# Designed miniproteins, single chains, continued (4): the designs that were tried, part 111

Each design is a single chain, and the fold is of that chain. pLDDT is the mean over its residues in the fold that is shown.

## One batch from the design tools (miniprotein)

Design m15836
Fold by ESMFold2-Fast:
Structure m15836 (fold): chain A 62 residues (1-62)
Amino acid sequence: SALAERLAAEAERRARAAGAGPATSKSVGWGVRQLVEDGASEEEARAAGERGVAQIAANGGG
């Protein structure tokens, strides 16, 4: 869906900004996309993406 693609792209971009490499950033985006496709709300998917980005930042970017 357009929503899943948008939120996945935003999560991937934020993961990269937090210092993640391409593979880790794509993995975060993929996870967000799958949550939306599985019926999670925009708020739930966005929060999951934010948690992933926060984890990357806490780990020094990866």
Scores: mean pLDDT 82

Design m15837
Fold by ESMFold2-Fast:
Structure m15837 (fold): chain A 95 residues (1-95)
Amino acid sequence: AAVAAAGAQGVAMIRAGEAGKAIAVGSGDDLTLVAEAAGVSATAGVGAGTGDAYAAAVGTENGVPVGSLARAAATTDPARLAASSGTVRVEPEAL
């Protein structure tokens, strides 16, 4: 697995195998702390046996909560639709 993070309120993306990848949004190494402060967990992982990858993160930008959820199923198409949190206005990130 490989994780890439960029900037403040950046994006951390994890890819598992050829079919699975996930995106987490936050402040690099502070993803968990940012999500915890917002009352939402930040997680990125790979489903055992399926190759599905997921990421969910909530952060704060200028005092406004922002978040995204991403899931990639083990398919020939490694990119799948991500779902946004219903309580934030951040659009889903296409993977």
Scores: mean pLDDT 36

Design m15838
Fold by ESMFold2-Fast:
Structure m15838 (fold): chain A 92 residues (1-92)
Amino acid sequence: DFIAFMEQTYAELSAQLADVEVSRETAQQALQQAQERVDYLQRVAPNPELIQKLQQLLQQAQQAIDNGDYGLAYAAAQAVIETVKLLEETNL
């Protein structure tokens, strides 16, 4: 399901980005793009459970930025983006 895809993608991206330097600006831009994608999904294909999980991961991304963990924030934002993209390609 899409929640499982999101969780798996986040785990994989977090591992891949563990040794990669990500700037605050890059993380913030990814978070903004992810938020815009979730807002769009909410308007065209509302799934309350999936939207709640996507929003929870975006909140984790914001907390990671606030803690200076830009790699983790970028991974979380990208996992959200990839999940929304997969849903758009298969169900929208």
Scores: mean pLDDT 83

Design m15839
Fold by ESMFold2-Fast:
Structure m15839 (fold): chain A 62 residues (1-62)
Amino acid sequence: MAEIEREIEELRRQRKELEEQMKEYEKRGDYRKAAVLYSAAGILEAAISFLEKLKERLEAEE
């Protein structure tokens, strides 16, 4: 339980940092770096979604 929550929290923190950097590059007009960050953020979103589903499944009781 707490382990999965901790992993989700860490990934959310990384996603937030990537989103902040992406916005910074977008404001600068550096779309190439922004595109790389978009891809990285997408991967983190997929990982977060997967872990959230696992947490929900655990809450449902096996």
Scores: mean pLDDT 79

Design m15840
Fold by ESMFold2-Fast:
Structure m15840 (fold): chain A 100 residues (1-100)
Amino acid sequence: KITLFTATTEEIKAYLEEHPVAALTHPMEEIKAQLQLAVEVLQQSIESLQNALSVRPSAELQQELQEAQEMLELVQEALANDEDTVTLEKLYRLLKGQEV
């Protein structure tokens, strides 16, 4: 199953820019619930990466941690600005593994 944390922050930003959503196709409550689950998964990944870095510092792991933190921030900002339904719909589609 493809989740938001398997896509790079740059890939997600490019997708959001290139693929405008004309209209919502899903109930907003479902979209918000799925994105909240994505937040939980990202938080768990960040915790795991922080633990790994505390044992053995690595430039690659630090880069991955930064990308995960940026992705978490982007999803949290979208959820906080719930009037931006276009961004929420795009992130929901990415969470479902549609159009990488």
Scores: mean pLDDT 68

Design m15841
Fold by ESMFold2-Fast:
Structure m15841 (fold): chain A 73 residues (1-73)
Amino acid sequence: DPLYEAAKEADTDGSGKLEGEELRLFIKKVQEILGLPVDGFADQELSDALARIGPQLAEAIKKANEEVKKEKA
C-alpha cells in the first residue's frame, strides 16, 4: 500500500517515529498519493484532506513504525 511505503520512506533515520521534518516529508508523499499539488498546496486544503483519512493515516503510520522496528531489530 502506497501510504505504508510513504511512511517507511519518510522515516529516514529509522527511529520508528515521524518527527517534524520526517512528518512533513510524509505529508508531501501523502499529497502525491492523493493526487494533490504539493508545491502550491495550502495548509487548509492539506488539513481537509488529512481529516478524511485521519484514522487510516494514523493506523498506516503505526504499521510502518512496527515494520521498521521489526526490520531493524
Scores: mean pLDDT 61

Design m15842
Fold by ESMFold2-Fast:
Structure m15842 (fold): chain A 88 residues (1-88)
Amino acid sequence: LEQFFNLFDKDGDGVITAEELKAYLESNGLKPTDEQVKKMIDVADKDGDGKITFEEFKELLSYTQSRSPHDLFRRLLANDFLEEPLEF
């Protein structure tokens, strides 16, 4: 998991940015919109700073019961956060 996080965190600042997330998804054949990427960040980002920390990332993986980070991000794209749930 830490090795996976280090693939995004090239600057060693302990966070994943929207730009890094979008680049990863595009490299894996996914075509996210800027709005979809932002909503993925917003779902994980409890503090509203526009970034995902390693702890927030682990919690999101556990919460969604995703088998891998790639599977997590693909599922978030497929669910399409264009309509926000009322309980969120």
Scores: mean pLDDT 62

Design m15843
Fold by ESMFold2-Fast:
Structure m15843 (fold): chain A 56 residues (1-56)
Amino acid sequence: METVRLRAGDHMGAGELLFLARNHELSTGARVEIVFPDVSAQAEEAGRRAAAALAA
């Protein structure tokens, strides 16, 4: 399996990137992970919660 990693920028929503990642997974069968830059603990936590909510 191929794992593709996407990075969330300061102005991009984690949910938007996760939605695109899921669409890619459905189209190609590849697994996609979202990587958040170590900019702030709050931004990372928000992204983690968004990913968990969308995955459920």
Scores: mean pLDDT 61

Design m15844
Fold by ESMFold2-Fast:
Structure m15844 (fold): chain A 88 residues (1-88)
Amino acid sequence: QQSQVNSLQSQNQSRISDMNRFVQDNRDTLSPSRAQSVDDVWRDHMDRVQRQFQQAQRSSPQQALSIMNDTQVSIDNVVRSVQNIVDS
């Protein structure tokens, strides 16, 4: 279902964008160790997310939907981890 795939991809990209803004806004309050932890978590995850988006574009709508659902769960976990680092 292409419309559902497009919706999930947009939602995933929006959450990534919002989290990047949140980190940038709070960067001056982060210790060097926390800033590095955020960068490490974000970098590893963005590489995987980018690959999954490319795979989804090359897949059938059904396969793309499965990939986007997996990507959404992964993003949710990273967002939570980043928020915990910034808020702590």
Scores: mean pLDDT 75

Design m15845
Fold by ESMFold2-Fast:
Structure m15845 (fold): chain A 65 residues (1-65)
Amino acid sequence: SVTSLAGMELLVVGGQFQGLVEKMEIKDGTVYVYLKEDSPEARELAKSIEAAAEKAGLKTEFYLV
């Protein structure tokens, strides 16, 4: 749901994922995720975000910065 994605966004901005994600934006039916690194931890987080987005009916796009 949208609420579970909002929870993940809060963890990215001020919580446990701040070290792995530069930013996350939701626009035009897509979740844009800007990853700080390509690590096993970042890949695992990416899978979790993708699953949450799919549950909300949204697409995901990942970028390495």
Scores: mean pLDDT 73

Design m15846
Fold by ESMFold2-Fast:
Structure m15846 (fold): chain A 101 residues (1-101)
Amino acid sequence: GDLEEMEKLLEAAKKTDDPKKLIANLKKVTEIVKKSKDDKTLQVALEIVDVAIEKHPDDIELLKEALKVVMAVLKNSKNHKIILEAIGLALRIIGLILDAE
């Protein structure tokens, strides 16, 4: 299911430091998020974003893909905790992009 696929993407993100692999991972995360309304699946997506931006806080392409995940979570979630976590991540990503440019 979507949750199992998302958990595998989280494991893959934790095991790689390659920004190109993390970008490919984030693109897959976005596609799962767009079709899911499951709170646990959306929460794991935000965990993948956090892992990726912590590893590469100055990679503008990676930060833009991470922001796409966060925006997709915001569009699909009605859970106030997930929405607040996503807003916090969006603000952090925007700050990192501004610092890198």
Scores: mean pLDDT 90

Design m15847
Fold by ESMFold2-Fast:
Structure m15847 (fold): chain A 89 residues (1-89)
Amino acid sequence: SAAEAAKLIAEGEKLIAESKEIKDLLTENGLKGTPVTGEKGEKIKEKFKKLKSTVKPKLESQGIKPTLHKLLEAPAVEGEKLIAEGKAL
């Protein structure tokens, strides 16, 4: 249905946007796998927790270990798939 197509597209766009925000924060702070303290660290940790709760179960069901790089890339890939599925409906 049109409603299901719209939901899939919106979900995909949200995942891509969340992935971009985390990448932007990591780039701004030069963080490539280093721990961050303070207010910026808490924001990254909160976004990463939301990402992990969505992506980790999917990766684990496929037998893939959820590394930082896999967790950062997977939402963008999943988002693109959801948009394609929604457009096909």
Scores: mean pLDDT 70

Design m15848
Fold by ESMFold2-Fast:
Structure m15848 (fold): chain A 84 residues (1-84)
Amino acid sequence: MTLEDLKKQLEMEKKLIEAIETSPSAEELAEKALEILKEIVPEEEAEAFAKALSTLPEEKFPTLLEIHKSRKEALEKLIKKLEE
């Protein structure tokens, strides 16, 4: 895994966090996530993930948000360590 790959993953996590925070429904979250993931993963994988998100209950959005925020923090720490 290259430093550029880690930076792409960090940017993806930032965009997914924004999508979770700004999407009032699982359908909108799935649409936003599909557009974000298409830039990084094969379309079939992006579509599978978006389909899973479209069935996620809204009460689980805070849990999903916490998971992605934790991933963002881990990626930021790794990138900083590799750049120093």
Scores: mean pLDDT 81

Design m15849
Fold by ESMFold2-Fast:
Structure m15849 (fold): chain A 57 residues (1-57)
Amino acid sequence: LPPSPVSGKEVLSLEDLKAMSPFLSDEDIEALLKEMDKDGDGEISMEELKEALDEVS
């Protein structure tokens, strides 16, 4: 299966962030989303999420 041109640049909604980070409260995830959400769309890029989780872990 050839690589998709859109692979590697995914964005995550608040619900997706909660599913990936069950150790964080919803308030903590909302705070991270607010800080990382440059576009104000209520979602975070996968790269930003990785950095945020690495810093808070």
Scores: mean pLDDT 66

Design m15850
Fold by ESMFold2-Fast:
Structure m15850 (fold): chain A 79 residues (1-79)
Amino acid sequence: MADRATQEAILAALETILARFPPPEGTQPSPDAEALVERIAALTAEQTPYAAIFTVLDEVEDPAAALLGMREYLRRRLA
C-alpha cells in the first residue's frame, strides 16, 4: 500500500483533473479503484503522480469512471 503522502498527492492530482474535466452526470465510479490507485502508486517510483495518473487512464476503458472511483476510494481511505 502507498504511504499517506503518496495517497494525498494522488488525490490532489485527481481533484485537479476532475475540476478541469468533469465526468458526465451519472458516471458510475469504477469498482477497480483500489487496483488503479495501487498501479498509480507503483508508477510514482518513476513518474510524478500526475504523469502516473495519465498513464493509467490510457490503460482503462472508461477514464471518467476510473477518475471518480479513485477519488471516492482515496477520500474514504484518508478520512
Scores: mean pLDDT 81

Design m15851
Fold by ESMFold2-Fast:
Structure m15851 (fold): chain A 71 residues (1-71)
Amino acid sequence: SEFEKYYNKGLEYDKNGDYKKAAEAFKKAAESKDATNEQKILAYILAARSYEKLKDKEKAKEALLKANELA
């Protein structure tokens, strides 16, 4: 699935410490047409975590807001 493709890429980037690419991949996973609301929430939370590691507070807040809208 599109979700799984980007979600797995995000996990690989995160494992390698590439938090910028991880955040982008998790955001793409969250925006996937085949993603459930639970999957979108998870992916936005992981994108926010990646942005926090980048010290990008604005992008982290934006991702958490999107997760909250779906909860």
Scores: mean pLDDT 89

Design m15852
Fold by ESMFold2-Fast:
Structure m15852 (fold): chain A 64 residues (1-64)
Amino acid sequence: GAAEEKLRKSGEAVGEAIKKLGEEGGAEAVILSQGVEGTTVTAVVEVNGKRYRVVGDGDKVEVS
């Protein structure tokens, strides 16, 4: 359904953002935690000692 498709896109967007953080940081991104709320996927990742919060909802992703 529409919710499952949106959740899939949320996961893909978060995965792409995590990969980009690793590439920009010159190190592998380590996933410290992940959560799902409805269609929103949240991950806390560490890249070269710095922590980021990545939130994806559909095609939208925010990194903080």
Scores: mean pLDDT 84

Design m15853
Fold by ESMFold2-Fast:
Structure m15853 (fold): chain A 77 residues (1-77)
Amino acid sequence: SMKEELDKKLKEILERLAREAERKGPVAAMEMAVTITVIKKEKDLLKRAQILLDTAERIGASPDLIKEIRELIEELK
C-alpha cells in the first residue's frame, strides 16, 4: 500500500540521516540518537517525518536528504 511504501521511505531516510550524523561528529550523532528514541514513541508517520526534518535541518544534513524528507512530508499530508 501507499502507507507501507512511505513507511519504508522514512526508514531508508532515517538510516541515511544516521550515517550523515555519524560523519558530522559526536554532537550530531547524539542529536540523532535522541531523535531515534523520540520517533520510536511516535506512531504517526507524518509526525515522524516532521521530527526527522527538524533534526536534519539542525545537524545540517545534505540538501538532497532534506529535500527527500520534505517530499515525503508532502506525500503524507
Scores: mean pLDDT 85

Design m15854
Fold by ESMFold2-Fast:
Structure m15854 (fold): chain A 75 residues (1-75)
Amino acid sequence: MEELRERARKAIEEAEEALKNDDVKAVQEQLTKLQQISAELFRLALQTGDEDVRRLVEELNKKITELVRYLREKY
């Protein structure tokens, strides 16, 4: 459980770096990774009712939205 939360935080940081570097390929790779982690955390939030996990899912979904917007503007 803690490992998944750490993976999520690291993935958000990596996504922010990809956006900052204007690296389309890195943004695409991070979008896929964030979507996968978000699905895993959402399942965990449903099983545990953990408020911190729910907040982390919300943060991931916001970052996913930013990446989708970025990619839409590039294409």
Scores: mean pLDDT 82

Design m15855
Fold by ESMFold2-Fast:
Structure m15855 (fold): chain A 71 residues (1-71)
Amino acid sequence: SIDDLYQQNLALIDENIARARELGDEDTVARLRALRAQLEAHKDDLRELIMVEAGVTILRMRLYELERERK
């Protein structure tokens, strides 16, 4: 359901905010917070939920690259 997508995106964003903080990537924290606000503003809009998920995926890939560099 659309509510399930909303909850899944919230959890994914919060998880990646925590990871970005652990890596010291304040830019990614700020971008994820903006996506979280967008998600809350459009929680019943399927198109917006899909676009937020895409944005989180891009930022998650960036965090994976940073994590590899810090090994």
Scores: mean pLDDT 82

Design m15856
Fold by ESMFold2-Fast:
Structure m15856 (fold): chain A 95 residues (1-95)
Amino acid sequence: SEIEELLKKFEDYLKNALDYTEETVKELMELLENVLSLSKKEDYEKVIGQLLNIAKEKLEPTSKLEDLKKLSKEDLLSIPGVDEELADIILEALK
C-alpha cells in the first residue's frame, strides 16, 4: 500500500533523522493515524509533511503527545506549512 509506505518513511524519518525515542515515535504515529482518519482530504503526503513540520518546530526527541496538547490553534498556525484545516483536525485528534 502507498499509504503504508508513506507511514513507514515517516516513522523511519522520526527515528533515524530526528532521533526521536520509540515512545515519542509511537505517540506521533497514533496521532497521524487519527489525523488521517479525520481528514476530508486524501492528500496523505501533505498531511504527513505538515505533521512533520509541527514535530520539528515544537517537539524534542523525548517529547510526549501531552506537549502538543499544550499548543493553541495560533501556535500550530505559526508553523510553516500548517493550514487552518489541519490545525483544527490535529486539535480534535489530541482530545
Scores: mean pLDDT 76

Design m15857
Fold by ESMFold2-Fast:
Structure m15857 (fold): chain A 132 residues (1-132)
Amino acid sequence: LQEEFDSLTEEEIKELKVWLYTGLARYYLKQGKYDEAIYWLDLAEKYANEDQKAVLTALRAVVYAKQGDIEKARELIEEVEKYLEKNPNLSFAHAYLAEAYRLLGEEDKAVEYAQKALDIDPTNKLAKEILA
């Protein structure tokens, strides 16, 4: 096992940045600090690949839904749904769409997407919380 990060690559650093910034966005979202959540999502997107961008866009839809910007939330949901037609195996993208639909009062869609998230990754805690 490697004791030191003496060979940490640019790609590995980029992946760590996406992980950290997404975590910070979720933290501020839970605190009701929506401007801070958006700030960290914007930084995460700078380093994200296309699959990660879809997950970040789904999380952004949750932020706008919580702010009451229903129109913006629906636009972002539609963008993610189009991406998932070709790239269906993104568990967290489905889980964030489920949370966004629940916030919009669309319970049937919320349950459908949460179930899809668990079908992809049965350890997805967010999807389990939505179905509880």
Scores: mean pLDDT 88

Design m15858
Fold by ESMFold2-Fast:
Structure m15858 (fold): chain A 83 residues (1-83)
Amino acid sequence: EEKKKLIEEARKALDEGNISEAVRLVYEALGRPGLADRMASFYRAAEKAATTEEERQALRDSVRNMIDATEKILKEEEEKKKK
């Protein structure tokens, strides 16, 4: 239940342009808080290094794919817990 909320907050953060926040929430949802801040810092640096709209869009697309993949993993884990 809490992991689902983290994924919803990650999607909201990405839609608001907060790429680093979205990445942090994804790693929190995966149960890896030690990686959350580190990965958020990495993506914040990558966003600052992005000099073109194409590079910025590629970062947003990569994070959206990360959120989608994480949501799928969490759903599969939840289904396995019923057996």
Scores: mean pLDDT 80

Design m15859
Fold by ESMFold2-Fast:
Structure m15859 (fold): chain A 93 residues (1-93)
Amino acid sequence: MIDELIEAIKNGDFERAKKLIDELQAKMAAGEIPAERQPKVQLIIDIAKEYIKMLEKEKNEATKEFWRHFIAKVLERIAKADPSTPLEEILKL
């Protein structure tokens, strides 16, 4: 699901990305996500929601493409990062 969410954002498919976010939130609410992974999944959801909102308002296609790819890389790093890694360090791309 996280890989599918990242791909949807990277491709500009925000409708699919929002649907995947809803599915991830439902899995967290149902206790289907292990406790150790919940903070990382929540962080990915929060970042994805904020940047989808930003990208939907962006009118310049080149700027939108840059940010879609940049945010996809950030989310990939969070998904692969150890939970102890600070967000500030993950954002150093």
Scores: mean pLDDT 76

Design m15860
Fold by ESMFold2-Fast:
Parts: structure tokens; sequence; C-alpha cells
Structure m15860 (fold): chain A 96 residues (1-96)
């Protein structure tokens, strides 16, 4: 079960990388500035693996929302939401 979830996360990350490669680098830079920097600061302040997982989930969901608002490829938002779900499932599996 855990190995299957890790394989799904790796596949989702590769899919995200391929979608990002098709986008305008300037638009991606703006998304990383608006969402990435605050998320990185929250990750630094997280005191537990549970808090880190929650920050990562929220970060992916915020990136998906901002990507849709910016008119980027819908596949990018879908890939980001899939990663958020996988992070939740991976954390739950590790905590069990």
Amino acid sequence: ALAALQAQEEAALKELEEVLAKEDPEKIRELLKEVGEPTTEELRKAKSDEERAEVMVEGYLRLAERAEEAGLDPELAEALRRLAELVRELYAALAA
C-alpha cells in the first residue's frame, strides 16, 4: 500500500513537471512568488510531520487555484490537486 502510494506520487510529480515545461516561465515564476515563498516560510515554522503535510497540501491547493485564475493549462491545476490528495494519503499511511 505505501509503496503503491509512493509510486503514484512519483508519477504525479513527473506529470506536473511535464505540464510546467509547456507553460510560460514568467507565469510560473509569478505563481512561485505568490504561493511558493509563503508556503516555504510555513514549512520552516512547522514543528511536526503532520503540520508539514498540512502546509504542503494547502500549498498545492493554493497553487492550483492561482493557476486557474491566471488562465494556465487546466492540467496544471488537476496535477496540483492530485498531489495534494496523495500527500494526505501518504501521511495517513505513514501515521498508521
Scores: mean pLDDT 76

Design m15861
Fold by ESMFold2-Fast:
Structure m15861 (fold): chain A 59 residues (1-59)
Amino acid sequence: LHELAVELLQEKNLPLSKVDEVLSTADDLAVGFKMPLSKKHIELAVDIVKLDEEAKEKK
Protein backbone atom coordinates (compact mmCIF):
# COMPACT_ATOMS: atom_id res chain seq x y z
CA LEU A 1 0.00 0.00 0.00
CA HIS A 2 2.98 2.37 0.55
CA GLU A 3 3.85 2.09 -3.17
CA LEU A 4 0.25 2.95 -4.14
CA ALA A 5 0.33 6.04 -1.89
CA VAL A 6 3.59 7.22 -3.54
CA GLU A 7 2.16 6.59 -7.04
CA LEU A 8 -1.07 8.51 -6.35
CA LEU A 9 0.84 11.44 -4.79
CA GLN A 10 3.02 11.66 -7.92
CA GLU A 11 -0.03 11.48 -10.23
CA LYS A 12 -1.71 14.36 -8.35
CA ASN A 13 1.52 16.43 -8.19
CA LEU A 14 1.64 16.33 -4.38
CA PRO A 15 4.92 16.23 -2.37
CA LEU A 16 6.24 12.73 -1.58
CA SER A 17 6.86 14.00 1.98
CA LYS A 18 3.07 13.60 2.39
CA VAL A 19 3.26 9.78 2.04
CA ASP A 20 3.30 9.28 5.85
CA GLU A 21 0.30 11.62 6.21
CA VAL A 22 -1.58 9.66 3.52
CA LEU A 23 -0.83 6.33 5.23
CA SER A 24 -1.85 7.72 8.65
CA THR A 25 -5.10 9.16 7.22
CA ALA A 26 -5.89 5.89 5.43
CA ASP A 27 -5.31 3.91 8.66
CA ASP A 28 -7.58 6.31 10.60
CA LEU A 29 -10.29 5.84 7.96
CA ALA A 30 -9.98 2.03 8.10
CA VAL A 31 -10.15 2.04 11.93
CA GLY A 32 -13.09 4.48 11.95
CA PHE A 33 -15.10 2.27 9.58
CA LYS A 34 -13.86 -0.93 11.32
CA MET A 35 -12.54 -2.23 8.01
CA PRO A 36 -9.15 -3.68 7.04
CA LEU A 37 -6.82 -1.19 5.34
CA SER A 38 -7.41 -1.30 1.55
CA LYS A 39 -6.62 0.52 -1.71
CA LYS A 40 -9.88 2.48 -1.36
CA HIS A 41 -8.71 3.96 1.96
CA ILE A 42 -5.38 4.99 0.38
CA GLU A 43 -7.21 6.62 -2.56
CA LEU A 44 -9.54 8.53 -0.23
CA ALA A 45 -6.61 9.59 2.00
CA VAL A 46 -4.75 11.00 -1.04
CA ASP A 47 -7.87 13.01 -2.00
CA ILE A 48 -8.11 14.35 1.59
CA VAL A 49 -4.42 15.38 1.55
CA LYS A 50 -4.92 17.08 -1.83
CA LEU A 51 -7.89 19.08 -0.51
CA ASP A 52 -5.87 20.03 2.60
CA GLU A 53 -3.00 21.31 0.41
CA GLU A 54 -5.46 23.31 -1.75
CA ALA A 55 -6.98 24.82 1.43
CA LYS A 56 -3.53 26.11 2.49
CA GLU A 57 -3.37 28.28 -0.67
CA LYS A 58 -6.96 29.52 -0.13
CA LYS A 59 -6.66 32.26 2.48
Scores: mean pLDDT 75

Design m15862
Fold by ESMFold2-Fast:
Structure m15862 (fold): chain A 67 residues (1-67)
Amino acid sequence: SEEALEALEKAAKAEANGEALYKFGEEAEETWLEEVGDDTLRAVGKTSKGTATVEFSLSDAKKSFGL
C-alpha cells in the first residue's frame, strides 16, 4: 500500500539519520534513498562532517512493512 511504502521510506531515512548522529554527533542535513543492485536499499544521511550510509535488503524491508 502507499502508506506502507511511505512508512518504509521514513524508517530507512530515520536509520541513516541515527547513524549520522552516532558517527558525527549531528543530524543529517539531507537524507535520501538509493536502490543498489537487485535487492539492496541504501539510505544516506549527509552532514557537514561526512556521510553516513545504511544498507538493507529491499525484499526483507518490504516484508517487514507488509509489502
Scores: mean pLDDT 82

Design m15863
Fold by ESMFold2-Fast:
Structure m15863 (fold): chain A 78 residues (1-78)
Amino acid sequence: MDEFLKQVEAHLQQLIDYGRANQNIDGLQQMITELKALIDQLAAQAAQGDAFAARLKDVFEKQLAQAEAVLAELKAKA
């Protein structure tokens, strides 16, 4: 369980780092949109008592904040 969450966080971080390195504003914007949709779905499941959905939502919220910060940095330089 914890190993899976670490792999998910690492994979999302790689995508964010790739977007920053390539100045891929459109790709980061799409990723942010997709993460928000997934967070909404996981929040609904967590509200029903799914502890794993709650933990996965926390990982996605952390990565959403990172993606939004990188997007803001790239837009400020454009």
Scores: mean pLDDT 84

Design m15864
Fold by ESMFold2-Fast:
Structure m15864 (fold): chain A 107 residues (1-107)
Amino acid sequence: SATLAELRALALEATRLLQEWRDRLEAQDAPPELLALVDRASELVGELLRRLAARDLAGAARLTGELIAVLRELLAALRAQGLVSPEEAARWEALLARLEALRARLE
């Protein structure tokens, strides 16, 4: 379906963004709690991609919700520690809005 294809594309975009942020946070000696949140989000994206490949709509919706929650926690922590610019935060919010819209289309 078009919704599953869009969610897959967005999950792949999230994978790239999380890999970029993991490298950046490691290079900046960021607190290990932030790296743990990035690793948790990456794990959820991987599981989401597996559920999408299996055409498991219920699993994809649940994992998208879990991913949104972890990404919101990560963004809040990055903001609290001054590690994200307003422009970067806006890009994170745009990604979150797109994930929420796609999750609603699965329910």
Scores: mean pLDDT 88

Design m15865
Fold by ESMFold2-Fast:
Structure m15865 (fold): chain A 125 residues (1-125)
Amino acid sequence: MVDELRQRIGQAIANNDQATLQEIRDQLEALVAKDPDNAALLSLLGQALYALGKYEEAAEYFRKAIELTNGGDARSLALLARALHKLGKTEEAQEYAYRAYALNPVLTETDPVTAELAEEYLKKL
């Protein structure tokens, strides 16, 4: 189920399918309401919200997923950085991008936006 939702989000993003993203968002909100401490569901809800352009709401769910994983979720760290960057919170975005890179460098290499944010943070160290 979680893997099917992740695949559907990826396909909907690739197809710019706003109606499917909205349906997935509504389904994930219902699932999160039943299991509010499930980091995977919170991260997927954040991804759906990010794809819908709801960057502030997406950031809240990524922060909660990161807290539940004790900072071990490199994917949510990278997506939080991207959401913060969209919101103009560039310095905070750079810090979270670097944290994602430090935890899993290979993950951030697949995302050039997150990689660039991480590099800008490294220049400040």
Scores: mean pLDDT 83

Design m15866
Fold by ESMFold2-Fast:
Structure m15866 (fold): chain A 89 residues (1-89)
Amino acid sequence: SVDEEVYKLVMEQIEAIHDPEKRAELEEKRKNLREVQKAVDEFVSKIKDPELAEKARQAALTAAKNAIDQGKSVEEWIREALKAAEEAV
């Protein structure tokens, strides 16, 4: 919702002003998430069937989210995402 987006922007600005280290941590997290996205996109790009490609992508993103929630490394996020994508094909 618009209210949720406004709240998020306000919180990000407060963190940037009061704790510059938190801003650096958020940028590093975004960089790591882009690496996961690149690996998933590369795998999915090889699947010619659009329904199978979407199923593989959804499985990969679910596995990556579970690995993130468990506090695993970026390498494990990628590994578990790709394993789930492969199993969905």
Scores: mean pLDDT 74

Design m15867
Fold by ESMFold2-Fast:
Structure m15867 (fold): chain A 83 residues (1-83)
Amino acid sequence: SKEELEEKLKELSKRALEVGQEIARELQAANPDRARLAALVEEFERLVKEILEVAKQLLPKDEYERLKKYYEELLKKLRELVE
């Protein structure tokens, strides 16, 4: 149902925010753990994929395409930071 999709999107978005905060904390550490960062970025990528699958069902096409582009650009930047 639409309500189930909206709740799922909210839960996924909350988890993505938490993982994003963990990435930010690790990047600001005096000695960043690169293996941990790689794992966190992979988890963030999985969450983004699920967010976009749910958003495609809930959002108008133009809003979905903007959100998709935003996350694709963000993921590209995160991958460059972990390399």
Scores: mean pLDDT 87

Design m15868
Fold by ESMFold2-Fast:
Structure m15868 (fold): chain A 110 residues (1-110)
Amino acid sequence: SPERKAAVLDSAASILYAGIETEMELAVKTGNKTKEMEEELIQMVEALEEIILETYELLKKIDEKEAKKLIDKYIKKLKKLSDFAKSHGFDKVAKKLDETIKKLEEKKKE
């Protein structure tokens, strides 16, 4: 069912979000901030964006209120990640997170 697909995608997005947060926290704790790690984090944010947008489009066809609630949840989570990234010098990751937040805010208005 579309509801089941949306739930699976939301679960995948949650796991990916936790992975991004954990990888950044580990990099801060170990002092091991590499360009390669920053590029990998950007790719993870791009994948997260795609999953959130797909989940939103699926939910919007079923329950527009739940779709809006989901997108608001991820905007809040992504803002928290962006703040963490900025506070720890992950400037390119923060920029990508801010671009993703903007896309989700614009999509919510449609």
Scores: mean pLDDT 89

Design m15869
Fold by ESMFold2-Fast:
Structure m15869 (fold): chain A 95 residues (1-95)
Amino acid sequence: LDAAVEAALAPVRAEVEKLLANNTFENLKRAAELIVAGLRAVAAATADKATLEERIEEIEAVVSQYEKAKTIKDEEEIKKLAEEMRKKHEEIKAK
């Protein structure tokens, strides 16, 4: 099932990498939305829907932290979020 997740995320990965090349909150949020949409499409077609939904929730939780911190202007904090998003994406892809 995680091999199917990798296949489904392959086209999403290219767009996510493009968005993460310029680390802004907006790009991170859009990258997370693309990952979530891709995972939901795979979940609809697989028997391991619960695991994919859990991973979706983890990604959404990371984004929501900085939704609450809309006063963040610090580029370093945005870079930290980008790194966390990349790790989550690679974690989903690798497993």
Scores: mean pLDDT 61

